# Designed miniproteins, single chains, continued (3), part 11

Each design is a single chain, and the fold is of that chain. pLDDT is the mean over its residues in the fold that is shown.

## One batch from the design tools (miniprotein)

Design m8370
Fold by ESMFold2-Fast:
Structure m8370 (fold): chain A 83 residues (1-83)
Amino acid sequence: MLPREEVEERKEEARRALREDEALAERAAAKLAELEAQRPAVEAELEAEIKANPEKAAEYREQYELVLEWVEFVREAIEELRA
């Protein structure tokens, strides 16, 4: 799992980069669309992993929640650039 501190650092770096590079913001938006399209498959895989390793269910869900939080953060940063 990615450490929480690394995720927070990446959020700050991503926000700065998106503010300074319009082409990067466009590529990030396209990548977010790809990730959203893959979301049902990722969630199915997560549930399969939880079923195989129920003792790690809390860890797997926490990691997935961190990924979703980061994706939402990047989406919001892109939206702010367009406002």
Scores: mean pLDDT 73

Design m8371
Fold by ESMFold2-Fast:
Structure m8371 (fold): chain A 63 residues (1-63)
Amino acid sequence: KVEEYEKKIKENPNDAEAWLKLGEAYFERGELDKAIEYYRKAIQLDPDNGKAAKLLGEALEAK
């Protein structure tokens, strides 16, 4: 499933939703550093996305 989202961002690096989904997948795997990195990328591409900001906060608290 991670590979699917990685393929999407390789085809379209500006797909904020794909970066967000990739971050969620790594968060579920307990790979918090990667989740934080991908959530930050999603926020950079779509700063009005409150879900990405909320998930970033959750990942930072879990670390």
Scores: mean pLDDT 80

Design m8372
Fold by ESMFold2-Fast:
Structure m8372 (fold): chain A 61 residues (1-61)
Amino acid sequence: SNEAILKSLEEQALELISQGDYEFALLLMEHAVRELSKIDPELAEQVRKLLEELKKRIEEL
């Protein structure tokens, strides 16, 4: 499901952030937005919102 895909992406990004791989976490999310925008624009928008939240969290570190 789309919810499972979002959860998987969030978990992978948060794991990378916990390891200090901020650049990789952001690149993963940006890549997901680009690929999903071609096939599922609604899911792409949800991933984009998550990316913006992660950017804010990284800026506070």
Scores: mean pLDDT 83

Design m8373
Fold by ESMFold2-Fast:
Structure m8373 (fold): chain A 79 residues (1-79)
Amino acid sequence: SMQAKIAAAQARIEELAPLLSSPDELKRLKAMLELQEIYRSLSEEELAQLDPEHRALLEYVVESRSVEELRQRIQELES
């Protein structure tokens, strides 16, 4: 259901949000990438049902870096 999908997304956003402040760059980048993937998985209707704070965080990470930039930097750090 839409409600179950939104609840799962919100729970995952709550888990990922503190990782954005991690001293470990790799953890931050992976959290940003996953948040962008969550944003991309949700329709406009589903995004509208998120808590405004969670929606704002997803929009912020989309504007901060592209998926391509995140994946490239993660690969550099893991090499």
Scores: mean pLDDT 87

Design m8374
Fold by ESMFold2-Fast:
Structure m8374 (fold): chain A 63 residues (1-63)
Amino acid sequence: SAKEKAARAALDYLRSLGVPAEELAEFERAVAEGRYDEAAALLRRLHQRYPHPEVAAYIEALE
């Protein structure tokens, strides 16, 4: 689905920025469980610490 593709792209992007695996673990779990609303909320919190236009676009794609 479009949300799954966006979530995977967001995860790969955050990994490329060096975001710690521990901080990504909850986001990755929400994505794996198909909880895209929870994933979007988690990504908003990550975006506050790692503000990038790409992250904002992924949040919109998950909603």
Scores: mean pLDDT 79

Design m8375
Fold by ESMFold2-Fast:
Structure m8375 (fold): chain A 102 residues (1-102)
Amino acid sequence: MAGRIEVSVSPESLTVAVGETADATVTVTNLSDRDQHVAVAADLPPGLELAEPARSVLVPAGGSATVVVTLKGTEAGTYTVTFTARSSDGAEASADLTVTVY
């Protein structure tokens, strides 16, 4: 199937103190028969910042690639971050990360 991708995030939940950072790993799997250039975007609520921005990555045909995302807690609360991966041929997938800031 051309343009089919999957995305997951590990861990499924993070805890971070206000002013501190924590890392999440976004894994993009390419289920197509071609190498895909995949852009990863993060939808962030106002209590969180990206210390390191989400990246575009080349994912080989039938393989996977990882993107490490560093999140900073700015306000105490429980938040959901949605990561959306979009391939160069129009496939899209998303995964949610729960972040608790203390």
Scores: mean pLDDT 80

Design m8377
Fold by ESMFold2-Fast:
Structure m8377 (fold): chain A 76 residues (1-76)
Amino acid sequence: MKKEAEELLEKAEKAFKEGDLDLAFRYVVYALMLEPTNEEIQERAFKLLEEIVKKDPSYKPQFDAAKKNVEYMKSN
C-alpha cells in the first residue's frame, strides 16, 4: 500500500510539472485514499495540492474537501 501511494505521488508530481493539474489532482487524491492515516503521504500530498491551488484557485474547494475527507477517515 505505501509503495503504491508513493508511486501515485511521483506520477502526480510529474503531471504537475507537465501542466496537467487535473491529472495531478486525481493521482494525489488516489494516494490519500490508499494511505489515509500515513503522515508522510499526507504531508507530500497536501504540499502538492497547495501548489495546484496556487496555479489554479478553482481547485480550492476540492482541496478543502480532500482535507476534510482525510480528517474524517482518521477519526473513524
Scores: mean pLDDT 79

Design m8378
Fold by ESMFold2-Fast:
Structure m8378 (fold): chain A 64 residues (1-64)
Amino acid sequence: GAAALAAFEAEGRAHYASLSPERQAVIREIAEKLRKIGDQIDKYIELLKQGVSEEEAAKLSGLS
């Protein structure tokens, strides 16, 4: 539930804050890349729901 997710997020933030600045920078870069990929996947799924072909949806979402 929401409480469990919030607890997990709080634990993750505390762990991140305990890391060196160099390690934090690496984690931020990875998190940014994962967020961008997630956004692209969401756009791809939305285009498929609108009846766009798989090939065109992949191009429009930046997955190909």
Scores: mean pLDDT 79

Design m8379
Fold by ESMFold2-Fast:
Structure m8379 (fold): chain A 86 residues (1-86)
Amino acid sequence: MEEEIKKLKKEIEEDPNNAEAWLKLGDLLFEAGRYEEAIEYYKKAAEVSKDPKLKARALGNLGEALAAAGRYEEAIAYYKQASELA
């Protein structure tokens, strides 16, 4: 896991607009139970994504991470945003 996180961090260092790399970072941290860190990376993935489908996926995953962190009102807001793009 940490090795994969380091690789993805290098990818975003080379290309900060690589939404897929930001999303994968969020996914790895979510799987690790590191929800607050996953939230930050999912926010960045949604921010830099030019593809509506990828942005919707990032926002949906952001909502899931927020819910896992107990931040239910914020989770609902991002689920609605994801739904609007899908």
Scores: mean pLDDT 83

Design m8380
Fold by ESMFold2-Fast:
Structure m8380 (fold): chain A 56 residues (1-56)
Amino acid sequence: SELAEEGRRLAAEGRAAGNGGAVTAAGMSVKLAEDGYPEEHARRALEEARRLLATA
């Protein structure tokens, strides 16, 4: 899914930046998107990953 692809991309960025919080949030986004949770849950985790990367 598009959300899972973006989550994997952000997790890679988080690993490169040494930002464990961003990696965790991005990984959660992938899991939520693939486990059949409502899209809003995955989007919130994705937004948190972006926020953590932007504030690093």
Scores: mean pLDDT 82

Design m8381
Fold by ESMFold2-Fast:
Structure m8381 (fold): chain A 72 residues (1-72)
Amino acid sequence: SERLEISIEAGVTAVHAAVILRYGSEEAKPLAREALELAAEASRLADYGSEEDLPRARELLERARELAREAE
């Protein structure tokens, strides 16, 4: 399901962001923190939101993935 896919991808992104927050440069940490927050919200919407929330969950996930990539 789309919900399951978003939840899994958000979880992977959150782990990636958390690693950067712990071990990354000081410059990378603000990007990683934002990525973690967006991934957490995407996961929340996928798990507890309505069907109308799924496009927003996808947008938040894609932004989180972009920020985590930029933080590398």
Scores: mean pLDDT 87

Design m8382
Fold by ESMFold2-Fast:
Structure m8382 (fold): chain A 74 residues (1-74)
Amino acid sequence: MVEEIEEEVRKAEEYLERYEKTGDIKDLQKAFTHALFALLLARKTPEVPEELIERARELFKKAFDKLAKLIEEE
């Protein structure tokens, strides 16, 4: 299901971009969730392009880092 992984990556990118504009934690949570789903789908799917997996990992890390900063901030 490479197409589903690509869709989850696109959604993660879109919600992360929305978060940068809105500051709404709901957009950040959605970005995190879609990046996580992309990684989980990649683990179950044979022959996923490594570039797609790397994009999902980068999005996951970026969203996670932003969420972690919110937890550390008042």
Scores: mean pLDDT 81

Design m8383
Fold by ESMFold2-Fast:
Formats: sequence, structure tokens, C-alpha cells
Structure m8383 (fold): chain A 61 residues (1-61)
Amino acid sequence: GPAPQELVDAARRLLLEHPELIPARDYATLRELLRREHGLSASRATLRRAADQVVAEIEGR
């Protein structure tokens, strides 16, 4: 199923603020930033779905 919209929106903000995470696929750092800056926790699978969606949006240009 799709990732929660709040998680997708937070991941989009963080990946735009930290673009170096995209080529590295550093989703562990993204997960920690989501917890610290947005108070959001997610399973690895849910976080990967949200991150992959955002990366596809950013790279799909």
C-alpha cells in the first residue's frame, strides 16, 4: 500500500534539505532525521516506500 502522506511530505522536505542522501540511498540517516525533526517513526519497509516515491519524483525530471 502507499506510505502515509505525512511521512511522504516529511521525507520530501528532508531529502530536499539533505540532497546527498539521495545518491547514497542513506535511508537510515533519513529515518533518524524523521524521528528527530518531525517526530515520525515508521517501519523500514514503510520508510523505503516513502523515500523511493520522493526520490522518483525528484529524479523523474
Scores: mean pLDDT 79

Design m8384
Fold by ESMFold2-Fast:
Structure m8384 (fold): chain A 61 residues (1-61)
Amino acid sequence: PVDTPAGQALVAAAVALISAVLHQDAAAADAVAALADALAAGADVAEVTAAINALLAALLA
């Protein structure tokens, strides 16, 4: 369940990424949607969290 620290960090990272992308560029929102689909497919929480943080860092660079 998402109330583990790792699950909460993942959800927080996803929300922050979505918010940042929606502020900047609709095309970047497609990448966020793909990441959300990976989450829904049951990907490993640590791997998805790392991917979200990497994408967020790239978008904010």
Scores: mean pLDDT 63

Design m8385
Fold by ESMFold2-Fast:
Structure m8385 (fold): chain A 73 residues (1-73)
Amino acid sequence: RREELLARLGELAARLREAAAAGDAEAVREAAEEAARTLRELAELLPPELAAQARARAEEVVESGRKLAEHLA
């Protein structure tokens, strides 16, 4: 399960990179949102301090993806 979530994050990172390279603002936003959801799921499996960091990272990923999508649009 933890390995499954980490594998999904790796796949999403690759998708995000490909979308950014293609200039696909919508795909960038969608990949960032899915990465954030995956990070929140991962947080449920982590100790409280690391869970808080994972949730903060999820919010950063959404915000960064939004800004990148705006730049590409």
Scores: mean pLDDT 79

Design m8386
Fold by ESMFold2-Fast:
Structure m8386 (fold): chain A 65 residues (1-65)
Amino acid sequence: TREVALAIETMGLALEFGAEGLVSVDFESGTITVRADDEAKAEALVAATREKAAQLGLDVTVRVE
């Protein structure tokens, strides 16, 4: 599904950005939670995840833990 594709892409982005990674995905509420060790990485990961969601036609909320 597109939701699974977004989760996989988000995991890849987290690894690429050196973030702590994907914490959780709740597709029932449309929320993706990510973790990063610094604010710049967190913001970059949030922006990249939102862009990927938009490309897949998904409306999601991205949160930082």
Scores: mean pLDDT 69

Design m8388
Fold by ESMFold2-Fast:
Structure m8388 (fold): chain A 70 residues (1-70)
Amino acid sequence: SMEEILRKAEELLRETIERLRKETDPKKRQEIMLETAKRLDELEVPPREKTLYLARLIAESTEIDLEQKM
């Protein structure tokens, strides 16, 4: 069901954000985000929700990059 897909996607997003927060290498963070995007596609997450999830991951990675450059 769609509810089950979104629940799995939200869990994947939480795990991914935790991974990003622990990873100091920007290249490895890009790899983590790419892996997560592929897994969201495999789960068949609707385009709207996928876009919002990816936006959250990009924002998180950007925040980490800014903190490292200061």
Scores: mean pLDDT 83

Design m8389
Fold by ESMFold2-Fast:
Structure m8389 (fold): chain A 99 residues (1-99)
Amino acid sequence: SRPAVFFPVDALIELVKMVLNEASEEELEKFAEEISEKYNVPKSYVYDLINLLKGLYEQDKSTIEKLLQQLEEGKKKGYSKAAITVDESGVTLHFLKEE
């Protein structure tokens, strides 16, 4: 797997909502292109994130619902970016504050 990549919290919230609502592959690809262009992130990193979130959703929907809640809480606390990592112990969300 690739190293953890920090994405804008707003973009992560939207992606997680799209996965929860079972958005089509075409809708996810369009959103990935928009994120890549807007935030200057390689498309491959966005696709890796989409695949990660889809895999989590297929294993346990409640994991994605909890992740959305944590992202929205982080946004309320003023965090602008977050990274999602998955290991044998579970899913971890890392927040980054702007300088």
Scores: mean pLDDT 80

Design m8390
Fold by ESMFold2-Fast:
Structure m8390 (fold): chain A 58 residues (1-58)
Amino acid sequence: MEHLEKGIEAFKAGDYETAVEHFEKAAAEGVREAIPYLAAAYFRLGDEERALALAAEA
């Protein structure tokens, strides 16, 4: 839960690289709600293929 919250804060601040790091940790801890946020962060970083794959999984 804490990594999901920190990822969302970083994403809102425009720090997509930090957001990806926190969302990856949240997803690794079993927080599946982090997956759509991780997809959005990858999309903002220009990794459209990975973002679309994660969005379809969410």
Scores: mean pLDDT 78

Design m8391
Fold by ESMFold2-Fast:
Structure m8391 (fold): chain A 78 residues (1-78)
Amino acid sequence: SEREQEREIGRAMAEHLRRVAEEARRRGDLELAEIAERAAEIIERRIEEGREPSAEEQEVMERYVALLLPRAEALAAA
């Protein structure tokens, strides 16, 4: 079902974000680690509750993307 597929995708996404957080923490990038963990928690909560993200949760996801872009650009420039 669509809901089952969405839950599988969400679970994989949350697992990926937790790996991103672990890697960031290993590098000493605590800012990225914290926001990635938060993003994973939001996805897990949404799956458990079977709902769309709230505006507040969307802002956290946008902040995660905003933090990734400068870091990706800095890495490419190095």
Scores: mean pLDDT 78

Design m8392
Fold by ESMFold2-Fast:
Structure m8392 (fold): chain A 68 residues (1-68)
Amino acid sequence: MKKEAEKIKQEALDYIGSVEFPSQEEGVAFGERLRPYVEKLEEAAKKGDVEKAKEYAKKIFKLADEAS
């Protein structure tokens, strides 16, 4: 279900955008750590792979939680 995978992607990206950092440098470092998972999430969404989209979104949420 491509639409469901796209929704999961958008929710993860919105969550990333809600994270605030004390400095621009910390924000950049966080973005670099997330980049490979965001790329994999985008690929999963393009394929309509809901299970893979959920897996990468969960990893992104975990990394964001650890950074806050």
Scores: mean pLDDT 76

Design m8393
Fold by ESMFold2-Fast:
Structure m8393 (fold): chain A 77 residues (1-77)
Amino acid sequence: EEKNLKKAKLYEKMRTGSEEEKQKILDALVEAGVDRETAERIIEKLSNGEELTPEERQLLDAAIDKIVESGKADELL
């Protein structure tokens, strides 16, 4: 459950976090293989309460999994 909790916290920070927290997560998404324009769009949509497309959601979920598995989430939370 700890991995699911870390994922939930990352999603919370993307929606409601500070600009600094969102920027750190954006950079982590880019390092995890999401292109910068797509990462910026995803964070903007989540910040605005907008629903992601299936393609954006798949990219985000894969990147978040990689961030959590690598231990990088602990530095972002």
Scores: mean pLDDT 81

Design m8394
Fold by ESMFold2-Fast:
Structure m8394 (fold): chain A 58 residues (1-58)
Amino acid sequence: ADYLKKALENFKKLGEEVIASEPDPEKREQLKKNYERGKKILEKEVEDTVAAQQAAAA
């Protein structure tokens, strides 16, 4: 779904900006962990949605 790809792009952009703007290294590390986890979830959602749509269209 196109909206999920847009959500992933926005998530990456905002996540990178938030991490870069965080002056506290401990908080920055926590933000990086949350970012990587959220990124993996969104990437899987995109893949699963595309696969499901292709299966439904077949």
Scores: mean pLDDT 78

Design m8396
Fold by ESMFold2-Fast:
Structure m8396 (fold): chain A 68 residues (1-68)
Amino acid sequence: SVKETLKKLLEELNKDPRLKAELIGDDTLRIKSSGSVEQMIGLALRIIGDYPDLEVKIEGDEIIVKGK
């Protein structure tokens, strides 16, 4: 399910001290990064590659991930 996929992604992201990820409800993951825009784009592309059933958007200094 999307919820289980997002929980697995949350655990992986929280291993990186530069990232703060949190689950909003059951269907959306919010990632705050202290990195550059280029680093955020790289992370978003990596997530899409690893989880093709997820939608990823960059909004300011945050990355928003949810099910398609």
Scores: mean pLDDT 80

Design m8397
Fold by ESMFold2-Fast:
Structure m8397 (fold): chain A 63 residues (1-63)
Amino acid sequence: GPVGEEAVRLAEEALEAAREGRREEALKLMDQTDKLGVRAVLEGDLESVERAGRLVREAKEIL
């Protein structure tokens, strides 16, 4: 759904920020992704939650 799709977009932006060395921005985007991810779980959008989680994990490995 829209919340899950937005969580994925923020996770993609977090990964890009991490790759570019924008550490503070990446951490902020990861926090925003996590908050939207909680809502997506409650709305049953587990596919978007899993995708966003994978992107956040990749961003954390770079940081």
Scores: mean pLDDT 87

Design m8398
Fold by ESMFold2-Fast:
Structure m8398 (fold): chain A 104 residues (1-104)
Amino acid sequence: SLKDELLAQGFSALLAEGVVLMEQGKYEEAIEKLEEFIRDMEEAAPNSPQLALAYLLLGRIYEKQGKLEKAAEYYAKAREIAERALANDPDNELARRILAEAEA
């Protein structure tokens, strides 16, 4: 399953569940899983590329729903976290990708 592939790539279970729900178009359920992941990670790993990805995905969901101001807020948060991740590890491919996608 997509969830098993994401877990094999080192993604957290909550983040993987959020991605799967988003791919299924279950946006409200995806938001709940992504917000739970953010809550768990925000204190433990505030500069994590996976935390930046969760914010990027929330931005995409709100953009799909036409909530452009809310999408912009989450994209800005994704960029801030990804920039901090790259300051610590300039070769982090996930963080680089998040910056490129959050600017679109």
Scores: mean pLDDT 86

Design m8399
Fold by ESMFold2-Fast:
Structure m8399 (fold): chain A 78 residues (1-78)
Amino acid sequence: MEDIDLETELALVEIMLAIAKLSLERGQVDEETIKMLEKAIERAKKIIERSTNPQIVKDAEELLKEGEELLKEAREKL
């Protein structure tokens, strides 16, 4: 049950990062893009802390890295 919930959270983080990436590619970066990236990063960190599944942890760590890189780029474009 818990792992299914974490997989759902992981999918949500992926969607949030995809939306932010699209905003960056289109040059439509705003305060909401920053907030969404910060929220996605926080969610990814919580998945890493809560999961005992090595695959979920690995996927969350990759999303965390991507999110942090996107957040840096988004902040530079504001």
Scores: mean pLDDT 82

Design m8400
Fold by ESMFold2-Fast:
Structure m8400 (fold): chain A 61 residues (1-61)
Amino acid sequence: MEEADELYRRGEKVAERLHQLGHPEEAETFLKRVRDAIAAGNLPEARSIVEEAVQKVEELL
């Protein structure tokens, strides 16, 4: 699914930023949640998780 690939790529970029900000465990947990949602076919949940992580990165800036 093209949407799933885009969501996972976006998730990887956000996780990389979390890693750079000193939150590697949170980055790993986030990617796992995104993967699990995609594997379940729940793309709306995967998108919500990515948006939550983006907001977290913005909070840390």
Scores: mean pLDDT 80

Design m8401
Fold by ESMFold2-Fast:
Structure m8401 (fold): chain A 70 residues (1-70)
Amino acid sequence: KQEEADKYLEKGLTALNQGKYDEAIKYFEKAIEIDPNNAVAYFTLAQAYRAKGENDKAEEWLKKAQEARK
Protein backbone atom coordinates (compact mmCIF):
# COMPACT_ATOMS: atom_id res chain seq x y z
CA LYS A 1 0.00 0.00 0.00
CA GLN A 2 2.46 2.70 1.15
CA GLU A 3 5.15 1.33 -1.19
CA GLU A 4 2.80 1.78 -4.16
CA ALA A 5 1.90 5.30 -2.99
CA ASP A 6 5.62 6.12 -2.70
CA LYS A 7 6.19 5.04 -6.32
CA TYR A 8 3.48 7.41 -7.54
CA LEU A 9 4.95 10.16 -5.35
CA GLU A 10 8.37 9.61 -7.00
CA LYS A 11 6.82 9.75 -10.49
CA GLY A 12 5.01 12.95 -9.53
CA LEU A 13 8.20 14.56 -8.23
CA THR A 14 10.02 13.62 -11.44
CA ALA A 15 7.23 15.18 -13.54
CA LEU A 16 7.23 18.30 -11.32
CA ASN A 17 11.00 18.71 -11.77
CA GLN A 18 10.50 18.43 -15.55
CA GLY A 19 7.81 21.17 -15.53
CA LYS A 20 5.06 18.66 -16.34
CA TYR A 21 2.68 20.06 -13.75
CA ASP A 22 -0.53 18.35 -14.93
CA GLU A 23 1.24 14.97 -15.02
CA ALA A 24 2.70 15.63 -11.55
CA ILE A 25 -0.78 16.47 -10.19
CA LYS A 26 -2.14 13.19 -11.63
CA TYR A 27 0.57 11.13 -9.90
CA PHE A 28 0.20 12.96 -6.57
CA GLU A 29 -3.58 12.40 -6.71
CA LYS A 30 -2.90 8.67 -7.22
CA ALA A 31 -0.55 8.65 -4.21
CA ILE A 32 -3.25 10.30 -2.05
CA GLU A 33 -5.87 7.82 -3.33
CA ILE A 34 -3.67 4.92 -2.14
CA ASP A 35 -2.52 6.59 1.11
CA PRO A 36 -4.86 9.45 2.18
CA ASN A 37 -2.64 10.28 5.19
CA ASN A 38 0.48 10.94 3.10
CA ALA A 39 1.31 14.53 4.08
CA VAL A 40 4.16 14.70 1.54
CA ALA A 41 1.77 13.93 -1.35
CA TYR A 42 -0.58 16.74 -0.25
CA PHE A 43 2.35 19.16 0.10
CA THR A 44 3.79 18.32 -3.33
CA LEU A 45 0.31 18.55 -4.91
CA ALA A 46 0.05 22.07 -3.43
CA GLN A 47 3.46 22.93 -4.94
CA ALA A 48 2.34 21.67 -8.37
CA TYR A 49 -0.81 23.82 -8.28
CA ARG A 50 1.23 26.85 -7.19
CA ALA A 51 3.66 26.25 -10.07
CA LYS A 52 0.64 26.37 -12.43
CA GLY A 53 -0.48 29.68 -10.86
CA GLU A 54 -3.52 28.10 -9.16
CA ASN A 55 -2.76 29.69 -5.79
CA ASP A 56 -6.21 29.14 -4.23
CA LYS A 57 -6.07 25.41 -4.97
CA ALA A 58 -2.46 25.26 -3.74
CA GLU A 59 -3.49 26.81 -0.40
CA GLU A 60 -6.31 24.25 0.05
CA TRP A 61 -3.92 21.33 -0.48
CA LEU A 62 -1.30 22.90 1.80
CA LYS A 63 -3.88 23.01 4.63
CA LYS A 64 -4.65 19.33 4.01
CA ALA A 65 -0.92 18.53 4.15
CA GLN A 66 -0.63 20.19 7.57
CA GLU A 67 -3.69 18.26 8.85
CA ALA A 68 -2.39 14.92 7.51
CA ARG A 69 0.96 15.47 9.27
CA LYS A 70 -0.82 15.65 12.67
Scores: mean pLDDT 80

Design m8402
Fold by ESMFold2-Fast:
Order: structure tokens, then sequence, then C-alpha cells
Structure m8402 (fold): chain A 70 residues (1-70)
């Protein structure tokens, strides 16, 4: 299992100092956690790009930048 430290590092890579805003968007936070866990389960490298692709796919958008304001 991915350590909580590694999970927090992955989230920081995506959003840096705006981690506090994820408390207002629990679905987005949970999607990021799920992405990290699924990448680890598959034995794939946990990277910013792969996390973004997973989250975008989960919300049905082509790119994370196309995600509507939550």
Amino acid sequence: MIDEEELNEAIALIYGAVLASLEKNPKLRDAIREAVLELARKGEPVTDEKIREYVAKKFGVEKLEDLPEL
C-alpha cells in the first residue's frame, strides 16, 4: 500500500499550497487518493501526469483543466 506520506507528496505535486481547498472538494480529493492507489496497485509509476489522467477520466473530461469548477 502507498504510505500516507507518499500520498500527501503526490497531492502536493498537483496542488501545492492549495491542499486546504480540497477539504471543500472531497470528491476531487478522494479521486486523487484513488488514482495514487490504483497506479500503485498496477505497479505503474505514480506521476503528476498519470494522476491527472486518472482524475480527468473519472470525472468524464479529456483533461483535468477542462474540469468544471467544483
Scores: mean pLDDT 63

Design m8403
Fold by ESMFold2-Fast:
Structure m8403 (fold): chain A 64 residues (1-64)
Amino acid sequence: MEERMREVAERFVEHVEDEEIRREAVEEATRAGLRASKTNPRIAETVAGMVALAVVVDKELERE
């Protein structure tokens, strides 16, 4: 389960050049996906992907 969430998160941020942003996005997304899986497993992968993208956007906006 956790490995699947991490894999999904990594795919959503695979083209992010900044390794620190990528690492933070993957960790946050993995945790969010795992929490979602306890309520509804069908949405867990979608939540992981959405959180990964949200973290990347948030970090990029901080840098402008």
Scores: mean pLDDT 77

Design m8404
Fold by ESMFold2-Fast:
Structure m8404 (fold): chain A 80 residues (1-80)
Amino acid sequence: SAAREQELAEGRAALAAGEAEAASALAETEEERQAVLERGQQSGLSPEQAELLLEAIEAARAGDFERAEALLKEAEELRK
């Protein structure tokens, strides 16, 4: 499938594997947020999908995994 599906699947795997601490730390600063957005865009995600992935990481950091999953689902639905 498209690279965007792989990137979203990797995001889900990182959250599920309990690497939420590392993922949330990555999204903590503006430089780290930009790195997340750039990685998403290089993987074929739209800017909107990359921003949803970033918000999902921040939701996981807050311990709101239900919101994180909803944001990842929304990013997947933006496909095409």
Scores: mean pLDDT 62

Design m8405
Fold by ESMFold2-Fast:
Structure m8405 (fold): chain A 61 residues (1-61)
Amino acid sequence: MEGQKLADQAYTLAYQGNLTEAEKLAREALKLGEKLAFNRLASGYMAIGNYGRAREMLKLS
């Protein structure tokens, strides 16, 4: 599924520290119907210890 692929790429970019591009891909995944895109992104932020940003992403899930 196209949206799922973008959400997975957003997680990978967040894990690599490219937060700006990660959030862009998560927004595009959401537009394609992937409702858990920001939940997936939040998991990436939690993996790198950015709990504050993870919390903000969970509010968008």
Scores: mean pLDDT 80

Design m8406
Fold by ESMFold2-Fast:
Structure m8406 (fold): chain A 65 residues (1-65)
Amino acid sequence: MSISQLVAQAVGITLLLLAEGKDDEVKKVMELMRQADKAEEEGDLKKATELLQKAIDLGKKAIEA
């Protein structure tokens, strides 16, 4: 999966969490996305991918709960 696809998934999950009023989970997902963006700027694509996957996994669990 490309970084672009992971970012799109994380954004979609964030919007769903916002719609559900899960503000604390939104903050956690956004923090992981911010760390991923920093890693991508540093050229660490592996770390960026891992952080985006963590953001997606956390968000999915929050939606499913």
Scores: mean pLDDT 82

Design m8407
Fold by ESMFold2-Fast:
Structure m8407 (fold): chain A 70 residues (1-70)
Amino acid sequence: LAEEGGRAAREGDYRTAGELYAAEAERLKPVNPALAGVLYEEAARQYEKAGDLERAAEMRAKSRELFAQA
């Protein structure tokens, strides 16, 4: 699943973790939008930890749209 994103987060590379979770969310969006929404939320948390509040807000917006479809 998102093992690579989780590993990057544990190692303190929060920006890379956010990018990996966002990429996995994009891949899953057409087949499992609910799981993609969860992964966008994880990406947002990682970007927030990296200090990238703009990217975090963007990921949260994507997550909200997918949860609204569920």
Scores: mean pLDDT 78

